# Designed miniproteins, single chains, continued (3): the designs that were tried, part 56

Each design is a single chain, and the fold is of that chain. pLDDT is the mean over its residues in the fold that is shown.

## One batch from the design tools (miniprotein)

Design m9922
Fold by ESMFold2-Fast:
Structure m9922 (fold): chain A 74 residues (1-74)
Amino acid sequence: MATKEEAIEGGKALARMVAEGLSGPEAQQASDLFQRGAEGSPETIREGAKAGADEAKTPQARKVMDAVAEWASR
């Protein structure tokens, strides 16, 4: 199971990937971190989504992280 720390790293990685349009190895690294974080409980995923939203550099990235938090709250 993913830890809270892994979910936070995953959320931040997803927010960065959306905001900066990462490609190649950086995009793969961010995707791997997000996939790892998504293995957590709904509460853990929501914590990661909140951390990602706080780090979001663009409105689009913030919207994506807010949607992930809503999804995890189901």
Scores: mean pLDDT 73

Design m9923
Fold by ESMFold2-Fast:
Structure m9923 (fold): chain A 89 residues (1-89)
Amino acid sequence: RVQQLRDQALREIGRAIGLISSARGYSRVDLDRALQYVDRAYRSYQTARRLGQQLLTLDPRLGRVILDRVDRVGSLVDDVRRQVENLRD
């Protein structure tokens, strides 16, 4: 189960990063769509964080590594949301 949780968390991390890339692409042409991609990225981040917390109880070392990556992705999502919102003004 640990391997499955790790793989799922990494997939959600990758999905969040991909969605943020899409948000940046749309930020030049469609700000509402860019924000929709940021919202989707945030949901993937939340799923990855939940999985990382589950991993922390089963394998504390692996859980800490995953949660560190998740926290970095969360910061990226927040940064891109702020960038897109600033373009609206």
Scores: mean pLDDT 85

Design m9924
Fold by ESMFold2-Fast:
Structure m9924 (fold): chain A 63 residues (1-63)
Amino acid sequence: DARTARIRARIGAVMRAGSRATNQEIGDRLGVPTATIARIRGQVMAAMPVAEQGAIARRIARS
């Protein structure tokens, strides 16, 4: 639905920015349960190319 699509887009943006924010912190900011954030974050990562996942992980490690 539109709400889930909006949440997914926001989580995707946070992940691509290389934010070190935890699933709980993101959930608290969005008013969404941590388990829902973890599920959507997993879906966004599964849709990303492995190269992009590696680049994000390196960006997070350098932050």
Scores: mean pLDDT 74

Design m9925
Fold by ESMFold2-Fast:
Structure m9925 (fold): chain A 65 residues (1-65)
Amino acid sequence: NPEAAKEVVDTVKKTWKETKDLEKAKEAAEKKIRELVASGKLKTDDEAREAALAALDALEELLKE
């Protein structure tokens, strides 16, 4: 689900920009994934894992800047 993955990535980028704290950015991503699973926007464990991997990739790109 690319829309759900994008929402997780956007949440990570926003939290990183506001806090500059990796732990808070990771916590924000985990919370957003749980919200998307609870709302049914992420239907499977595989979709949740793909969203988590997209969030980690976005964090790595932000750290290299």
Scores: mean pLDDT 78

Design m9926
Fold by ESMFold2-Fast:
Structure m9926 (fold): chain A 65 residues (1-65)
Amino acid sequence: SSEIEEKARRRVEALREAYEAGDEVAVRSGAHDLGLPLEEIRRALESGDETPLLEALKALLRQEQ
């Protein structure tokens, strides 16, 4: 749903802001929450291709509904 997509995008945006600010704790917490390797999160944020992060978050949020 659009609500799930909006929540996922908001969380990815927060991770990007943390990454750009050098907040490694927030980025690491995000990786743990998503069940993804930290390097995968970091690569996605660095490259600007956040699709894998959005997809993982949408799947997680859908399960919680």
Scores: mean pLDDT 77

Design m9927
Fold by ESMFold2-Fast:
Structure m9927 (fold): chain A 89 residues (1-89)
Amino acid sequence: SRLAELEARAAEAYRRLREAAERAEEALAAGDRRAAAEALREAVRAGEELVRAKVEMLRLEGREDLAEEAERLGERDLEELRRLAEELE
C-alpha cells in the first residue's frame, strides 16, 4: 500500500538523519567545522524527506490538522539545522 511505502521511506530517511547527525557530532568533537557543516546539510536533506513522508501519511489518513502541524514543526526544525550549517562555514 502507499501508506506502507511511505512508512518505509520515513524509516530510511530517519536512519539517514541519525547517521548524518552522528557524523556532525563527531566532526564538531574533532574541531572540523567544515565536515560538521557538510554532515548537517546531509541531515537537512534526510529531514526534508522524513517530513514529506510523514505529512503525506497523515493526509492519506485524513488527519489534515496533524499534517499541517507536522509540516510547520518540521520546517522550523529544518530551518534551524540550515542555520547551524551556515554558521559552521
Scores: mean pLDDT 89

Design m9928
Fold by ESMFold2-Fast:
Structure m9928 (fold): chain A 69 residues (1-69)
Amino acid sequence: SLEERLRALADAEGRVRIGDAVPVIVEATGAPESEVLEALLSVSDPDGTTVDVEAALKVAEEIKKKYGV
């Protein structure tokens, strides 16, 4: 599932790299890469590189609801 794929990307601190999460969400939802990237950046850590896995899952579910079939 999309949830399992995103959780598998999380490090020991529960952080997911945005560059790893974007292609997973795009493949699962069919959403535009630019929209997925922008949504993850809006909830990213201050470095703009990582996101909390629970925040990434929430973004993925909202994108799936909008674009997923």
Scores: mean pLDDT 82

Design m9929
Fold by ESMFold2-Fast:
Structure m9929 (fold): chain A 79 residues (1-79)
Amino acid sequence: DWAKKSMDDFLNSKKKKAEELGNKEAVKLYDEMKKLGMKALEAYRNGDTETYGKLTDEFTELMKKANELMEEAEKKKKS
């Protein structure tokens, strides 16, 4: 299951960086993204395109929030 592995590897890498920055909120968001991603893949495999679309949209919104938190944490470390 390359899709699950690729997602897990990507999110684990992001989570590790968040942990190194002490950004507990971003860590939480990456954990939520893992759960949504797994549900989205399951919906896709079952042909549930509506649920897949909704979960993918939620995943994208969490990714935006996590990216904003990580950028803010990095800026605070630089200044």
Scores: mean pLDDT 80

Design m9930
Fold by ESMFold2-Fast:
Structure m9930 (fold): chain A 69 residues (1-69)
Amino acid sequence: MIEKAKEAVELALQGKFEEASRLLAEAAGVSVTDASYGLMHGVGLVTIYNKSIEEAAEHALSVAQQLSQ
């Protein structure tokens, strides 16, 4: 699961946000919409706060799961 989330963050950083959102949705078991919001937060951690891809992936999963109620 975390490995797919890391791949999703890497794809999003490459500008492949639609593919990244689908991959994170599958990894987290959530909607593409909820995964997309989680992924936006994860990308921000890398690009704005200089966090690792692993930390960004963990945060993206957490946010996506929190929204999926």
Scores: mean pLDDT 82

Design m9931
Fold by ESMFold2-Fast:
Structure m9931 (fold): chain A 69 residues (1-69)
Amino acid sequence: MKVDIDLTVTVQVPASASQSYLDQIKESFKGHAEGSLKERAGYEKVEVTVTVNPDGTITFKVTAYEKKK
């Protein structure tokens, strides 16, 4: 069965945030979301997009579809 999940969250970045910190957040969030939705919830396709905005915010977008049986 195909089920679409579309979640978008925008959060403020701390003024002291380094590029390394932002990269770590991207990897941690993507890994957690993909693991939870693919392995635990049984979705075959999970797309995670993390965008750093020029206004000092980060947008996280998660789409999950094509749930197995």
Scores: mean pLDDT 71

Design m9932
Fold by ESMFold2-Fast:
Parts: sequence; C-alpha cells; structure tokens
Structure m9932 (fold): chain A 71 residues (1-71)
Amino acid sequence: MEEKEEEALRKGYYNLAQVSFAKGEDEAEKLREYAIKTLGEKSAKIFQEEYNRAKAEMEQKRAEAAALAAA
C-alpha cells in the first residue's frame, strides 16, 4: 500500500472511530465489528489500530473527568 494512501486511511478511520464513540460505546462497537468483517486484512488492521487509539483517548478523558469530579 502506498504510504500516502495508508496515512489518509488512518486519518479517516481515526475520525470515524472518534465520531462513533461520540454517538455511544455501543455504536462504536457495532462499527468496529462491521468494519472488521467488511474490510480487507490490511485495512482492517489499520482500522483496529486507529479504533484502539480513539478508545484509549476517550477512556483517558473519562478518567480525568471522574478525577476532577471526585476532587
């Protein structure tokens, strides 16, 4: 896969995952399952990496918000 194409794909998948998490964790999980089933092996791997990154950022923000609420 061309490097330019992979970078564009990563940015697109990251944005898609982030938007789906904004709609709710259930919607994000449904999107992840659908994408893994429909994408080719390389694209599915890129999507999973960007999905995991978006998930980690959302979990971090949630943990920080909870810590602030507890203070």
Scores: mean pLDDT 77

Design m9933
Fold by ESMFold2-Fast:
Structure m9933 (fold): chain A 70 residues (1-70)
Amino acid sequence: AQELLDRAGDAAVAGNLEEATKLLIEAVQTGEVSPVDLVAGAMLIVATGIDLGKEEEGAKYAREVLRAAE
């Protein structure tokens, strides 16, 4: 789980919202992601979306991550 979270963070920093979202959802599906890490990951996607001028896309991806965890 942590390896997927670290890779998702790296993808987000690189500006790759789609890859970051896929990796974060994959991490969530392991069942080992804490609520704090889940929220932090979703917030990172939102922040990266804003920085890239893709606020709506970032918000959509963040919602997908949160919904994957229920």
Scores: mean pLDDT 78

Design m9934
Fold by ESMFold2-Fast:
Structure m9934 (fold): chain A 98 residues (1-98)
Amino acid sequence: MTEEEVKLLKEAIEKLRQLLAEIDANDSYTLTPEDLVFLGKAADLTKNPEVQALLDELERRFAEQGGTVTLSGEEKARVKAALQTLIDNLEKKLKEIE
């Protein structure tokens, strides 16, 4: 992995932590198109099939609902768990290459 790729990985981890904190701080969170694009790129780095399946579901709902998805209750809990898994996997990958 290049130094630039390592920097991008660190930036991705920070952005995922910020998104998780925002989702956790609110009773509901409305996903943006930018959030979904970013999550898709982050998930591709880990190749985790459970996280990818959840993102595919969110992308489908985003398209069906006219470019917005609001997370609450059980869906919010599932997304938070997936984000934590992404963060843990990316941090582990970063530790292996640093």
Scores: mean pLDDT 77

Design m9935
Fold by ESMFold2-Fast:
Structure m9935 (fold): chain A 96 residues (1-96)
Amino acid sequence: IPGAPDAQTAADDAVAALDRAAEHFKEGNISEGSALLTAANLILSLAPHLTPEQAQRVLDAGQRLADAIYEATGNKELADEALRTVQTAVDEALAR
């Protein structure tokens, strides 16, 4: 896709955004955390085909975010929804 980042850059940027989102949720900055999750999903939506290794790194970051959301909010449904959102974006990028 023209203007899309390469797969490595997309994976690295998505992981960084998800890890920053996790820190914001831990600090109680829910709006900033949600914005970073949205940014990570946008990066993944524009990514070319990810390798399985790159996909796993992003999923691991998504799990860390889900754990942070649950720890900060006590809301397992919200945490599971965030992880499912990341999983869906990764599955789409793997299928490209």
Scores: mean pLDDT 82

Design m9936
Fold by ESMFold2-Fast:
Structure m9936 (fold): chain A 70 residues (1-70)
Amino acid sequence: MMSAGEGARKAGEAAAKGDAEGASKGGRQFSLSSYPEPGDRGAKEAVVGGAAGDAALMERGAQRAEEAQK
């Protein structure tokens, strides 16, 4: 099973590579709120950071998603 932080990083990396399918799959896993709202926000930040080419934002989003996972 994948942790929230790992899923967020994977989605961010896919977005950074321009892999729309990978980013969509990663985002879909979190869009249905399997985690608390802070986890969903972290995953979205990771995807946005990846798409924008902001590695620091992507890592911060993944970290936030991981911290939100109980």
Scores: mean pLDDT 61

Design m9937
Fold by ESMFold2-Fast:
Structure m9937 (fold): chain A 97 residues (1-97)
Amino acid sequence: ITLTVEGDTATVKVDEKEVGPETGNKIASAIIRASGVARKIVLDLSNVEKISPMATDSIILAIAVARAIARSRGLPVPEVEVKSKNKTPEVEALKKL
């Protein structure tokens, strides 16, 4: 997992082809960190071929928490963009955020 910040955009790039619960937790942590410094978060899953349901749930929860924190502080809610080549149910759930 690589976190890169350029201006108001943070990119969380996943280099693994398969994302299990451990990597899902690392992505979730990166999203929370990114939300503190960026107004737009790009979750780059272009190299990911498979993601576990548990990892997906952790990521969804992290995005929800980041947005809730922003709302409670009167800040603009972070925009989240998901980049992926695959159309699995897990990826589609993330794109609906």
Scores: mean pLDDT 76

Design m9938
Fold by ESMFold2-Fast:
Structure m9938 (fold): chain A 99 residues (1-99)
Amino acid sequence: DEVRERALRLIDRALELARELLREATDKEEILRLIGQILRLIGIRLDLERSTDLEEIIKKLKEVIDIIEEMLSLSTNPELKEKLEELKKELEELIEELE
């Protein structure tokens, strides 16, 4: 599998988990923060569709990890936290493979 395709799949999973968090969110501040993270993920995905440079891919994957850490801090659902931690590990593993 190509690195770009793997990166895009991981970002799509992050977007799916962000949408699940948004469905469960009831606090206005939490909702706004989650919308902000979703917009950041969409921007990163769009950037990766336009650039396949390895250095850029690594940089964007690290930005996705930061977003996942923020989403973890906002989650109260243990099952979603587990999925976010798993996704974070897969992102870290991909970065290690590329460095």
Scores: mean pLDDT 84

Design m9939
Fold by ESMFold2-Fast:
Structure m9939 (fold): chain A 100 residues (1-100)
Amino acid sequence: SKEAKIREELAEAHKKILEIYNKASETASEEDKEILKKAFDIIREAFKEILENPEKAEEVVEKALKKLEELKKEASPAAKEAIDKMIEILRETYEKIKEI
């Protein structure tokens, strides 16, 4: 039950982040596409690690957020906006997982 709820929340979050990534990538420069893919990969890896070790969720999220903030420094304003939306979903998903 608890594990199934965590898996469901992560799947919904992944879908939302994929939609943000795809939409942003449609109009992105080649440089921004690389940055957006790195952001998507950071979050995808974090979700995988949370699913494997839910007790480490806080540490995994904190590490992912730090990586995303560093990546934003290299990003255009448009790519930063997309990364910020991804960060919002990551934070929201973590708050939901904490309550499970």
Scores: mean pLDDT 88

Design m9940
Fold by ESMFold2-Fast:
Structure m9940 (fold): chain A 84 residues (1-84)
Amino acid sequence: KKKLIKIKVKTSGEDWGLDAETGKVMSLEEMEEWIKGLLESNKDLVELEEIELEGPPSIEAQRELGLELSKETGSPAVVLGYKK
């Protein structure tokens, strides 16, 4: 069974979502809706794996990490910035 990898990054006060595969940046609300749709439409994608990062790596570094994890696990990856 496949997992969706959700990477949480603590940011300096910006809320954002990033699709690691496409490099598309979107609002957290749009990203959460997209994740929900992906989980509902893909019956083989049944689990959500969360990884928390400390510090503010660049958007490029966050995308590369997501792509690397996606290749390693065979699962899609998303990156979410949180203002906490």
Scores: mean pLDDT 62

Design m9941
Fold by ESMFold2-Fast:
Structure m9941 (fold): chain A 73 residues (1-73)
Amino acid sequence: MADIQSTLHQVVDYVEKGELDKAKQLLQDKLGLKPEQADKVVDQIKQALTLPETERLKTLQEIINQIAAEVEK
């Protein structure tokens, strides 16, 4: 459980740095997402990063929680 959260935080860091290929690779290799799912997650994180700080933190946490729940199925 903690490992999924840590992985998703690392993905957010890669998206912030513009290293989208590394973010997608990490989602696929560590969380087992399909390429199309990884693309969707990266796009959601990119959208969240355009929000004001308070809304950005809340939206990123919601994305992380959603993906963690999907991976645990």
Scores: mean pLDDT 79

Design m9942
Fold by ESMFold2-Fast:
Structure m9942 (fold): chain A 78 residues (1-78)
Amino acid sequence: SAREILREAIREQAEREGAPEEVLQEALARLEALDVPEEVLEIAAEAIRRLRAEPDRQAALDASDEKYAARGEELEAA
């Protein structure tokens, strides 16, 4: 379900960030208690599925755009 995908994404993110177990458990508890329609969760889960299919590519594109914007500001400030 959408909630399973969101739960898995939260666990993966916590592992990447080295988050304490307490923070992970709190985040998972908040997801379980979240009173929103399943359709809203499915929209979020679909976005996560797309990012998971090409995480490195999307992250690289976003990093490239930010790097170029920051470098443009540095060139104007230099």
Scores: mean pLDDT 66

Design m9943
Fold by ESMFold2-Fast:
Structure m9943 (fold): chain A 87 residues (1-87)
Amino acid sequence: SMKEEAERRLEEALEEGARRFVEAERAAGADSLTLEDGLLYMRDVAEGKRSGLLRPVTEEGKAIEKEIEKVGAEARATIAAAEAAEL
């Protein structure tokens, strides 16, 4: 279904985004940053939230944050539309 496809695409984007984000930020000195921290942050960003705990300092990290915010908004809109169509 369109809902399942949107959910899968979002999950894949969060995983890839978190991996890229953590790698970029760790290269810039965020030595304690884990993939789990990155995944939680990407999930918050995708939901339009900001945890305030992980502020990107790299250009790459900032670009990934904007990318995931957009992907999350598009996925939420698709899921909401699909759920509404089934009611």
Scores: mean pLDDT 80

Design m9944
Fold by ESMFold2-Fast:
Structure m9944 (fold): chain A 62 residues (1-62)
Amino acid sequence: MKEVIVVEVASVEEAQKLKAEFLAKHPDAGVASGSTREEALFGAQALVDAGAEIGVGFVITR
C-alpha cells in the first residue's frame, strides 16, 4: 500500500497553497479534500488505488 497523508486546514485558501507546494515536490501525487477526516482519507486512498504515488487528503474544518 502506498503512502496516504491527511492534513487538517482552516480554509480552502490554505488547502490550495499546501496542495500547490506539495504537487511541486511530488507531481505524481493525488490530492483530495473533504469536510471530514474520513471523507478526505477515502478520497486520497481512492487516488492512490488509481495509481497516484502519494495520496494527500485535506480536511477543511471551517
Scores: mean pLDDT 77

Design m9945
Fold by ESMFold2-Fast:
Structure m9945 (fold): chain A 68 residues (1-68)
Amino acid sequence: SHMERLRKLEEEYERELEKLLEKNREEVREAMKSLSPAEVTALAIRRIGEIIDKELERKRELRELKEA
């Protein structure tokens, strides 16, 4: 059904987001071993921005499908 497809896409999106967040934590943690605090902060801000942009794009796609 239409509702089943939306739910399935939403679940896939949530799994992708969880994987990205986990990967980001690991990357920042490794960076903390070799970069200065300022560089680590800059990297973290940049990575967060990339995740937000991707999330907004995915949510826009889901909204369009839901409104159709």
Scores: mean pLDDT 74

Design m9946
Fold by ESMFold2-Fast:
Structure m9946 (fold): chain A 59 residues (1-59)
Amino acid sequence: SAVEFLRELLASRGLSLSDELLREFAEAVGGNKEALTVFSSLIRSESTLRAIIAYLRTQ
């Protein structure tokens, strides 16, 4: 799944993030693997992940 893919990708960079946040991220990005890979490169910390989710879901 997208969440498992993201967990492994981020873990390879030393990032340990919750599955809940990764699910929200995948949902906000649209769930396609290419977009997830590109946007995941912007994730440096939990704060960055949350900021990206908020930006993509802007209200």
Scores: mean pLDDT 78

Design m9947
Fold by ESMFold2-Fast:
Structure m9947 (fold): chain A 66 residues (1-66)
Amino acid sequence: SRAEEVAALEARIAELHAKAVELGESLAPEDQERFKELEREIARLVAELQALDPSRTIYVNLAAKK
């Protein structure tokens, strides 16, 4: 169902966000590159979620710096 697809996308976005935050605290070049890859993947999943349910808005902030 659409509700199950929405829930699955939300769970996946949360999982990738947590991994990106962890990598974003690393100054190693390989971790920074992987952080950028995760950021792009999260953006794609957010767009897919909004296509399934336009009333859903998820903002994912990958704050490697504060």
Scores: mean pLDDT 71

Design m9948
Fold by ESMFold2-Fast:
Structure m9948 (fold): chain A 73 residues (1-73)
Amino acid sequence: AVADAQAFLAALDASVAKARAALEPADHPKLDELATLLRILAELIVSGETTVAELESLSQEELEALARARAAA
């Protein structure tokens, strides 16, 4: 649901901040890229273009490909 996607975004922000504090600065760009892809997927749920169940059916590689395709569109 849209509310679940918004809760996920808040949890993602908290997790990214915690990971940034634990990681070396050189690793931050990779973390930032992953966070950006996950935000795009969450935005698709919020907009109603997809569902949590549909995204859960995809592999991590397929999720990244979908997010990159949407960012390019």
Scores: mean pLDDT 71

Design m9949
Fold by ESMFold2-Fast:
Structure m9949 (fold): chain A 95 residues (1-95)
Amino acid sequence: SEDEALKRRGLQAVGELQRLEAALASGALPATADNRRRLGEAQIAAGEALRELTERGLLKTDVPKEQLLAASDELIARGRALLEAVRAAEAAAAA
């Protein structure tokens, strides 16, 4: 079902974000443009899934809806900012 697919997507997105954050923090993944892009994409994917899960009432949590939506929006904004920073750095290197 759509709800099951969304829950699975959310679990996978959050798991990928946690793995990338841990790997970059430990130095297991170097902070290259590609790995920073992967992090930004993972932040957006996790934030979008969290937002959609929250809007559809699919999360079993005592956290207020407004706080979950704010957290998802902040995560999406952080990911977008990281992707813009990577793109700007690559454009500067190519010039």
Scores: mean pLDDT 88

Design m9950
Fold by ESMFold2-Fast:
Structure m9950 (fold): chain A 65 residues (1-65)
Amino acid sequence: TEEVAKNILDVAMSVEAMLAGGELEERDGKYVLTLPEWSPRAEELVANMRETAKAMGKELEVRLE
């Protein structure tokens, strides 16, 4: 059950990152999202990803190229 929930949330993070046009990686127990630019669309997707990461007990770091 914990493993299933984690897999669902991991997939959600990956999908949101892809929709933002970014690259998602996990480093040092946190998510790192690299975006080509900051846009209103990216802002909304990042907000969703922050809530998902928080639910998983992880931090989300956002980087711009």
Scores: mean pLDDT 77

Design m9951
Fold by ESMFold2-Fast:
Structure m9951 (fold): chain A 93 residues (1-93)
Amino acid sequence: SAYDALFSALVNAGVSQDLAQRVVEAVKAVPDEHRDDAIATVAKELSVSVDVGGKPLSFQELTELNPELPGLIQEASVEVGVNDLKKAVDKVT
């Protein structure tokens, strides 16, 4: 499913399993007609690839659909960036 693909993409990018699950649950809380758009927005902001037919939304639009999502995306973005840096410089970090 698109949810399973999103979860796997987030974990593979370095997001913790707990945070990745919370992101997926927050996307599931979005109304059905906007869920693909929410998934596309999360994937774009975290630079991960998920095959979904949705269109990326602004953070304002995303906040109106679920106010938890922008904060979760920001937290996940930090973890992705830190994990990428750690992989590149393990001897220093």
Scores: mean pLDDT 79

Design m9952
Fold by ESMFold2-Fast:
Formats: sequence, C-alpha cells, structure tokens
Structure m9952 (fold): chain A 68 residues (1-68)
Amino acid sequence: GPEEELKKRIDEHALELTVKYLKEKLKASSASAKVVSETTIEGTALADGKLYRGIFDRETLKLEIEEV
C-alpha cells in the first residue's frame, strides 16, 4: 500500500545520504550502506587504502565513523 511504498522510498534516500556523507567526509573512492534496523544504517567506505565503518542513527541524524 502507500505506506509501504513511502517507507521503501525513505529507506532508499537514507541509504543514498549515508553513502554521500561517507564519500564527502572521508573523500572516499567507494562507499556502500545497508539498513540494519528501523533506526540504524551501517555504511562502509574505502579511502586512501583504509577501510572505514559508519553508523548512521536515523533518529538523531548522527553519523559515527571509525577506521577498521
């Protein structure tokens, strides 16, 4: 129904924004993201030969980044 389509679109946009933030923040050559829970997106990025993990909280709009 319309609510399921809206949720899907919100998730797709949140994934795109997480990838964009990781690429911009880290100057990354590649990045990806996945939905982990209703409130959490996990991203990964490769920058200067180093692997990074990002955790995006959808409620607080905070992105925490760490080197793996």
Scores: mean pLDDT 81

Design m9953
Fold by ESMFold2-Fast:
Structure m9953 (fold): chain A 95 residues (1-95)
Amino acid sequence: SHMEEVIKKAKELIDKANEIITRARRAGKVTPEQREELLRIMKELVELMEKYDLPISLLGAALANIGRAEQIFGDDPELKELREKIEKMLEEKLS
């Protein structure tokens, strides 16, 4: 189904984000290229979440990834904006 394809894409984006975060942690260093790639992935993931009614588990996984990224990359206004969007979507789904 179309929703199964969307969920699969969201999971693939989460996995890619996890790989970048893990690689940065292992290196003890984040490159500008890794930061930009992660931001692109997270923006695409949030766009899917805004367009489609995705499971709470996927929103939770994305939020956890952003939290881990903020710990590695420091305070980033774009990561904060993406985190706030996911938090709002979770509040709306849990109300």
Scores: mean pLDDT 84

Design m9954
Fold by ESMFold2-Fast:
Structure m9954 (fold): chain A 83 residues (1-83)
Amino acid sequence: KAEEARKAIDEAEKAIKEGNFDLAKQYVDRAEKYADELEKSGDYAAAAVIYSRLAQIYKKLGDTEKAEEYEKRARELAEKFNA
């Protein structure tokens, strides 16, 4: 699950560098589903990392609102395991 999410993010970043934004969005959608599954299974640390990377990708795609949403979600999840 965490490995699949990271691979999807890596592929999205590669697609952005190649200028293939449609392909990047397909991998982003996949990574979002894996991040949601990680969060639901209680793997908040892995989910936070994926949401943080999704925020960076959305910012590069010009979707500032989604970038801010995922940045906030990543921060909230990271805090759940910071004593």
Scores: mean pLDDT 80

Design m9955
Fold by ESMFold2-Fast:
Structure m9955 (fold): chain A 82 residues (1-82)
Amino acid sequence: SLSIEELTKLAIETLLSLGDEYLANPSEEKRQRLIVTAKSIINFFKNLGNEKAAEEIVQAFIDAYEGKLPQEVLDAIKEAYK
């Protein structure tokens, strides 16, 4: 089994990979996959009661893509954390 730290690292790497894939070749399908995957990951950590891990995942994504992804995508991911 993976530690929370290892799961958090894998979650961040997964979302950064999806964000990079969307930036390289934008499409509505990739946009929806990114948002749905991010929401699922954030809710997974929230359901575990690990708000700190959820916050770190959201912050890492925002730090990587602020000014690079459409604001609507960033806002959807921020909203999933609330």
Scores: mean pLDDT 87

Design m9956
Fold by ESMFold2-Fast:
Structure m9956 (fold): chain A 75 residues (1-75)
Amino acid sequence: SMKEKVEKAKKEIEEAAKENGAEVTVTGTINDGKGLVTAHVVAPDEETGRKVEEQMREAAKENGVELSIKVTVAK
């Protein structure tokens, strides 16, 4: 179901952040049978942020959900 796909995408997005030393806030919604995951990532540096964004976009694509992502680099 779309609910299961959204939950799996959220989990994989959270795991990608954790594995790369980034923090993330993730929210999932379903509208008109379409899953959307929204992620705000706080990365220690720009290289980590780029890598995490790439992995998160892959996770969303593999699960057939849309991703709205914002990446912030910590000072």
Scores: mean pLDDT 84

Design m9957
Fold by ESMFold2-Fast:
Structure m9957 (fold): chain A 82 residues (1-82)
Amino acid sequence: SEAERLLRRLEELVEGAKYLVEQMKNATPEQKEQLLRRLEALLGEARDLYAEMEKIDVTPEQRARAKRLLAELEELYEKFKK
Protein backbone atom coordinates (compact mmCIF):
# COMPACT_ATOMS: atom_id res chain seq x y z
CA SER A 1 0.00 0.00 0.00
CA GLU A 2 1.00 3.66 -0.30
CA ALA A 3 1.06 3.96 3.51
CA GLU A 4 3.46 0.99 3.86
CA ARG A 5 5.70 2.46 1.12
CA LEU A 6 5.89 5.82 2.95
CA LEU A 7 6.46 4.08 6.32
CA ARG A 8 9.27 1.96 4.83
CA ARG A 9 10.96 5.11 3.44
CA LEU A 10 10.54 6.84 6.82
CA GLU A 11 12.18 3.84 8.57
CA GLU A 12 15.09 4.04 6.07
CA LEU A 13 15.55 7.76 6.86
CA VAL A 14 15.67 7.00 10.62
CA GLU A 15 18.28 4.26 10.04
CA GLY A 16 20.31 6.68 7.90
CA ALA A 17 20.09 9.29 10.68
CA LYS A 18 21.32 6.74 13.26
CA TYR A 19 24.28 5.94 11.00
CA LEU A 20 25.17 9.65 10.68
CA VAL A 21 24.88 10.11 14.47
CA GLU A 22 27.26 7.17 15.05
CA GLN A 23 29.77 8.84 12.68
CA MET A 24 29.45 12.11 14.67
CA LYS A 25 30.83 10.48 17.86
CA ASN A 26 34.45 10.60 16.57
CA ALA A 27 34.07 13.46 14.06
CA THR A 28 36.11 16.67 13.81
CA PRO A 29 34.14 19.97 14.01
CA GLU A 30 34.21 20.26 10.18
CA GLN A 31 33.03 16.66 9.73
CA LYS A 32 30.30 17.17 12.35
CA GLU A 33 29.02 20.26 10.46
CA GLN A 34 28.80 18.22 7.22
CA LEU A 35 27.08 15.32 9.01
CA LEU A 36 24.58 17.73 10.64
CA ARG A 37 23.72 19.18 7.19
CA ARG A 38 23.08 15.62 5.94
CA LEU A 39 20.95 14.91 9.04
CA GLU A 40 18.95 18.13 8.35
CA ALA A 41 18.28 16.89 4.79
CA LEU A 42 16.99 13.53 6.11
CA LEU A 43 14.76 15.34 8.63
CA GLY A 44 13.33 17.55 5.85
CA GLU A 45 12.52 14.47 3.74
CA ALA A 46 10.94 12.75 6.78
CA ARG A 47 8.71 15.78 7.46
CA ASP A 48 7.60 15.80 3.80
CA LEU A 49 6.79 12.06 3.99
CA TYR A 50 4.82 12.55 7.22
CA ALA A 51 2.83 15.41 5.62
CA GLU A 52 2.08 13.10 2.65
CA MET A 53 0.87 10.37 5.05
CA GLU A 54 -1.58 12.85 6.63
CA LYS A 55 -3.27 13.18 3.19
CA ILE A 56 -3.93 9.44 2.72
CA ASP A 57 -6.14 6.86 4.45
CA VAL A 58 -4.02 5.16 7.13
CA THR A 59 -4.76 2.96 10.15
CA PRO A 60 -4.27 4.37 13.69
CA GLU A 61 -1.32 1.96 14.07
CA GLN A 62 0.31 3.23 10.85
CA ARG A 63 -0.18 6.87 11.97
CA ALA A 64 1.32 6.09 15.40
CA ARG A 65 4.32 4.36 13.76
CA ALA A 66 4.92 7.35 11.44
CA LYS A 67 4.69 9.80 14.36
CA ARG A 68 7.15 7.70 16.41
CA LEU A 69 9.64 7.49 13.52
CA LEU A 70 9.49 11.24 12.84
CA ALA A 71 9.88 12.00 16.58
CA GLU A 72 12.91 9.67 16.77
CA LEU A 73 14.62 11.48 13.87
CA GLU A 74 13.75 14.90 15.35
CA GLU A 75 15.26 13.83 18.72
CA LEU A 76 18.48 12.67 16.99
CA TYR A 77 18.73 16.04 15.21
CA GLU A 78 18.04 18.11 18.37
CA LYS A 79 20.67 16.13 20.33
CA PHE A 80 23.41 16.81 17.76
CA LYS A 81 22.56 20.28 16.38
CA LYS A 82 24.20 23.43 17.73
Scores: mean pLDDT 86

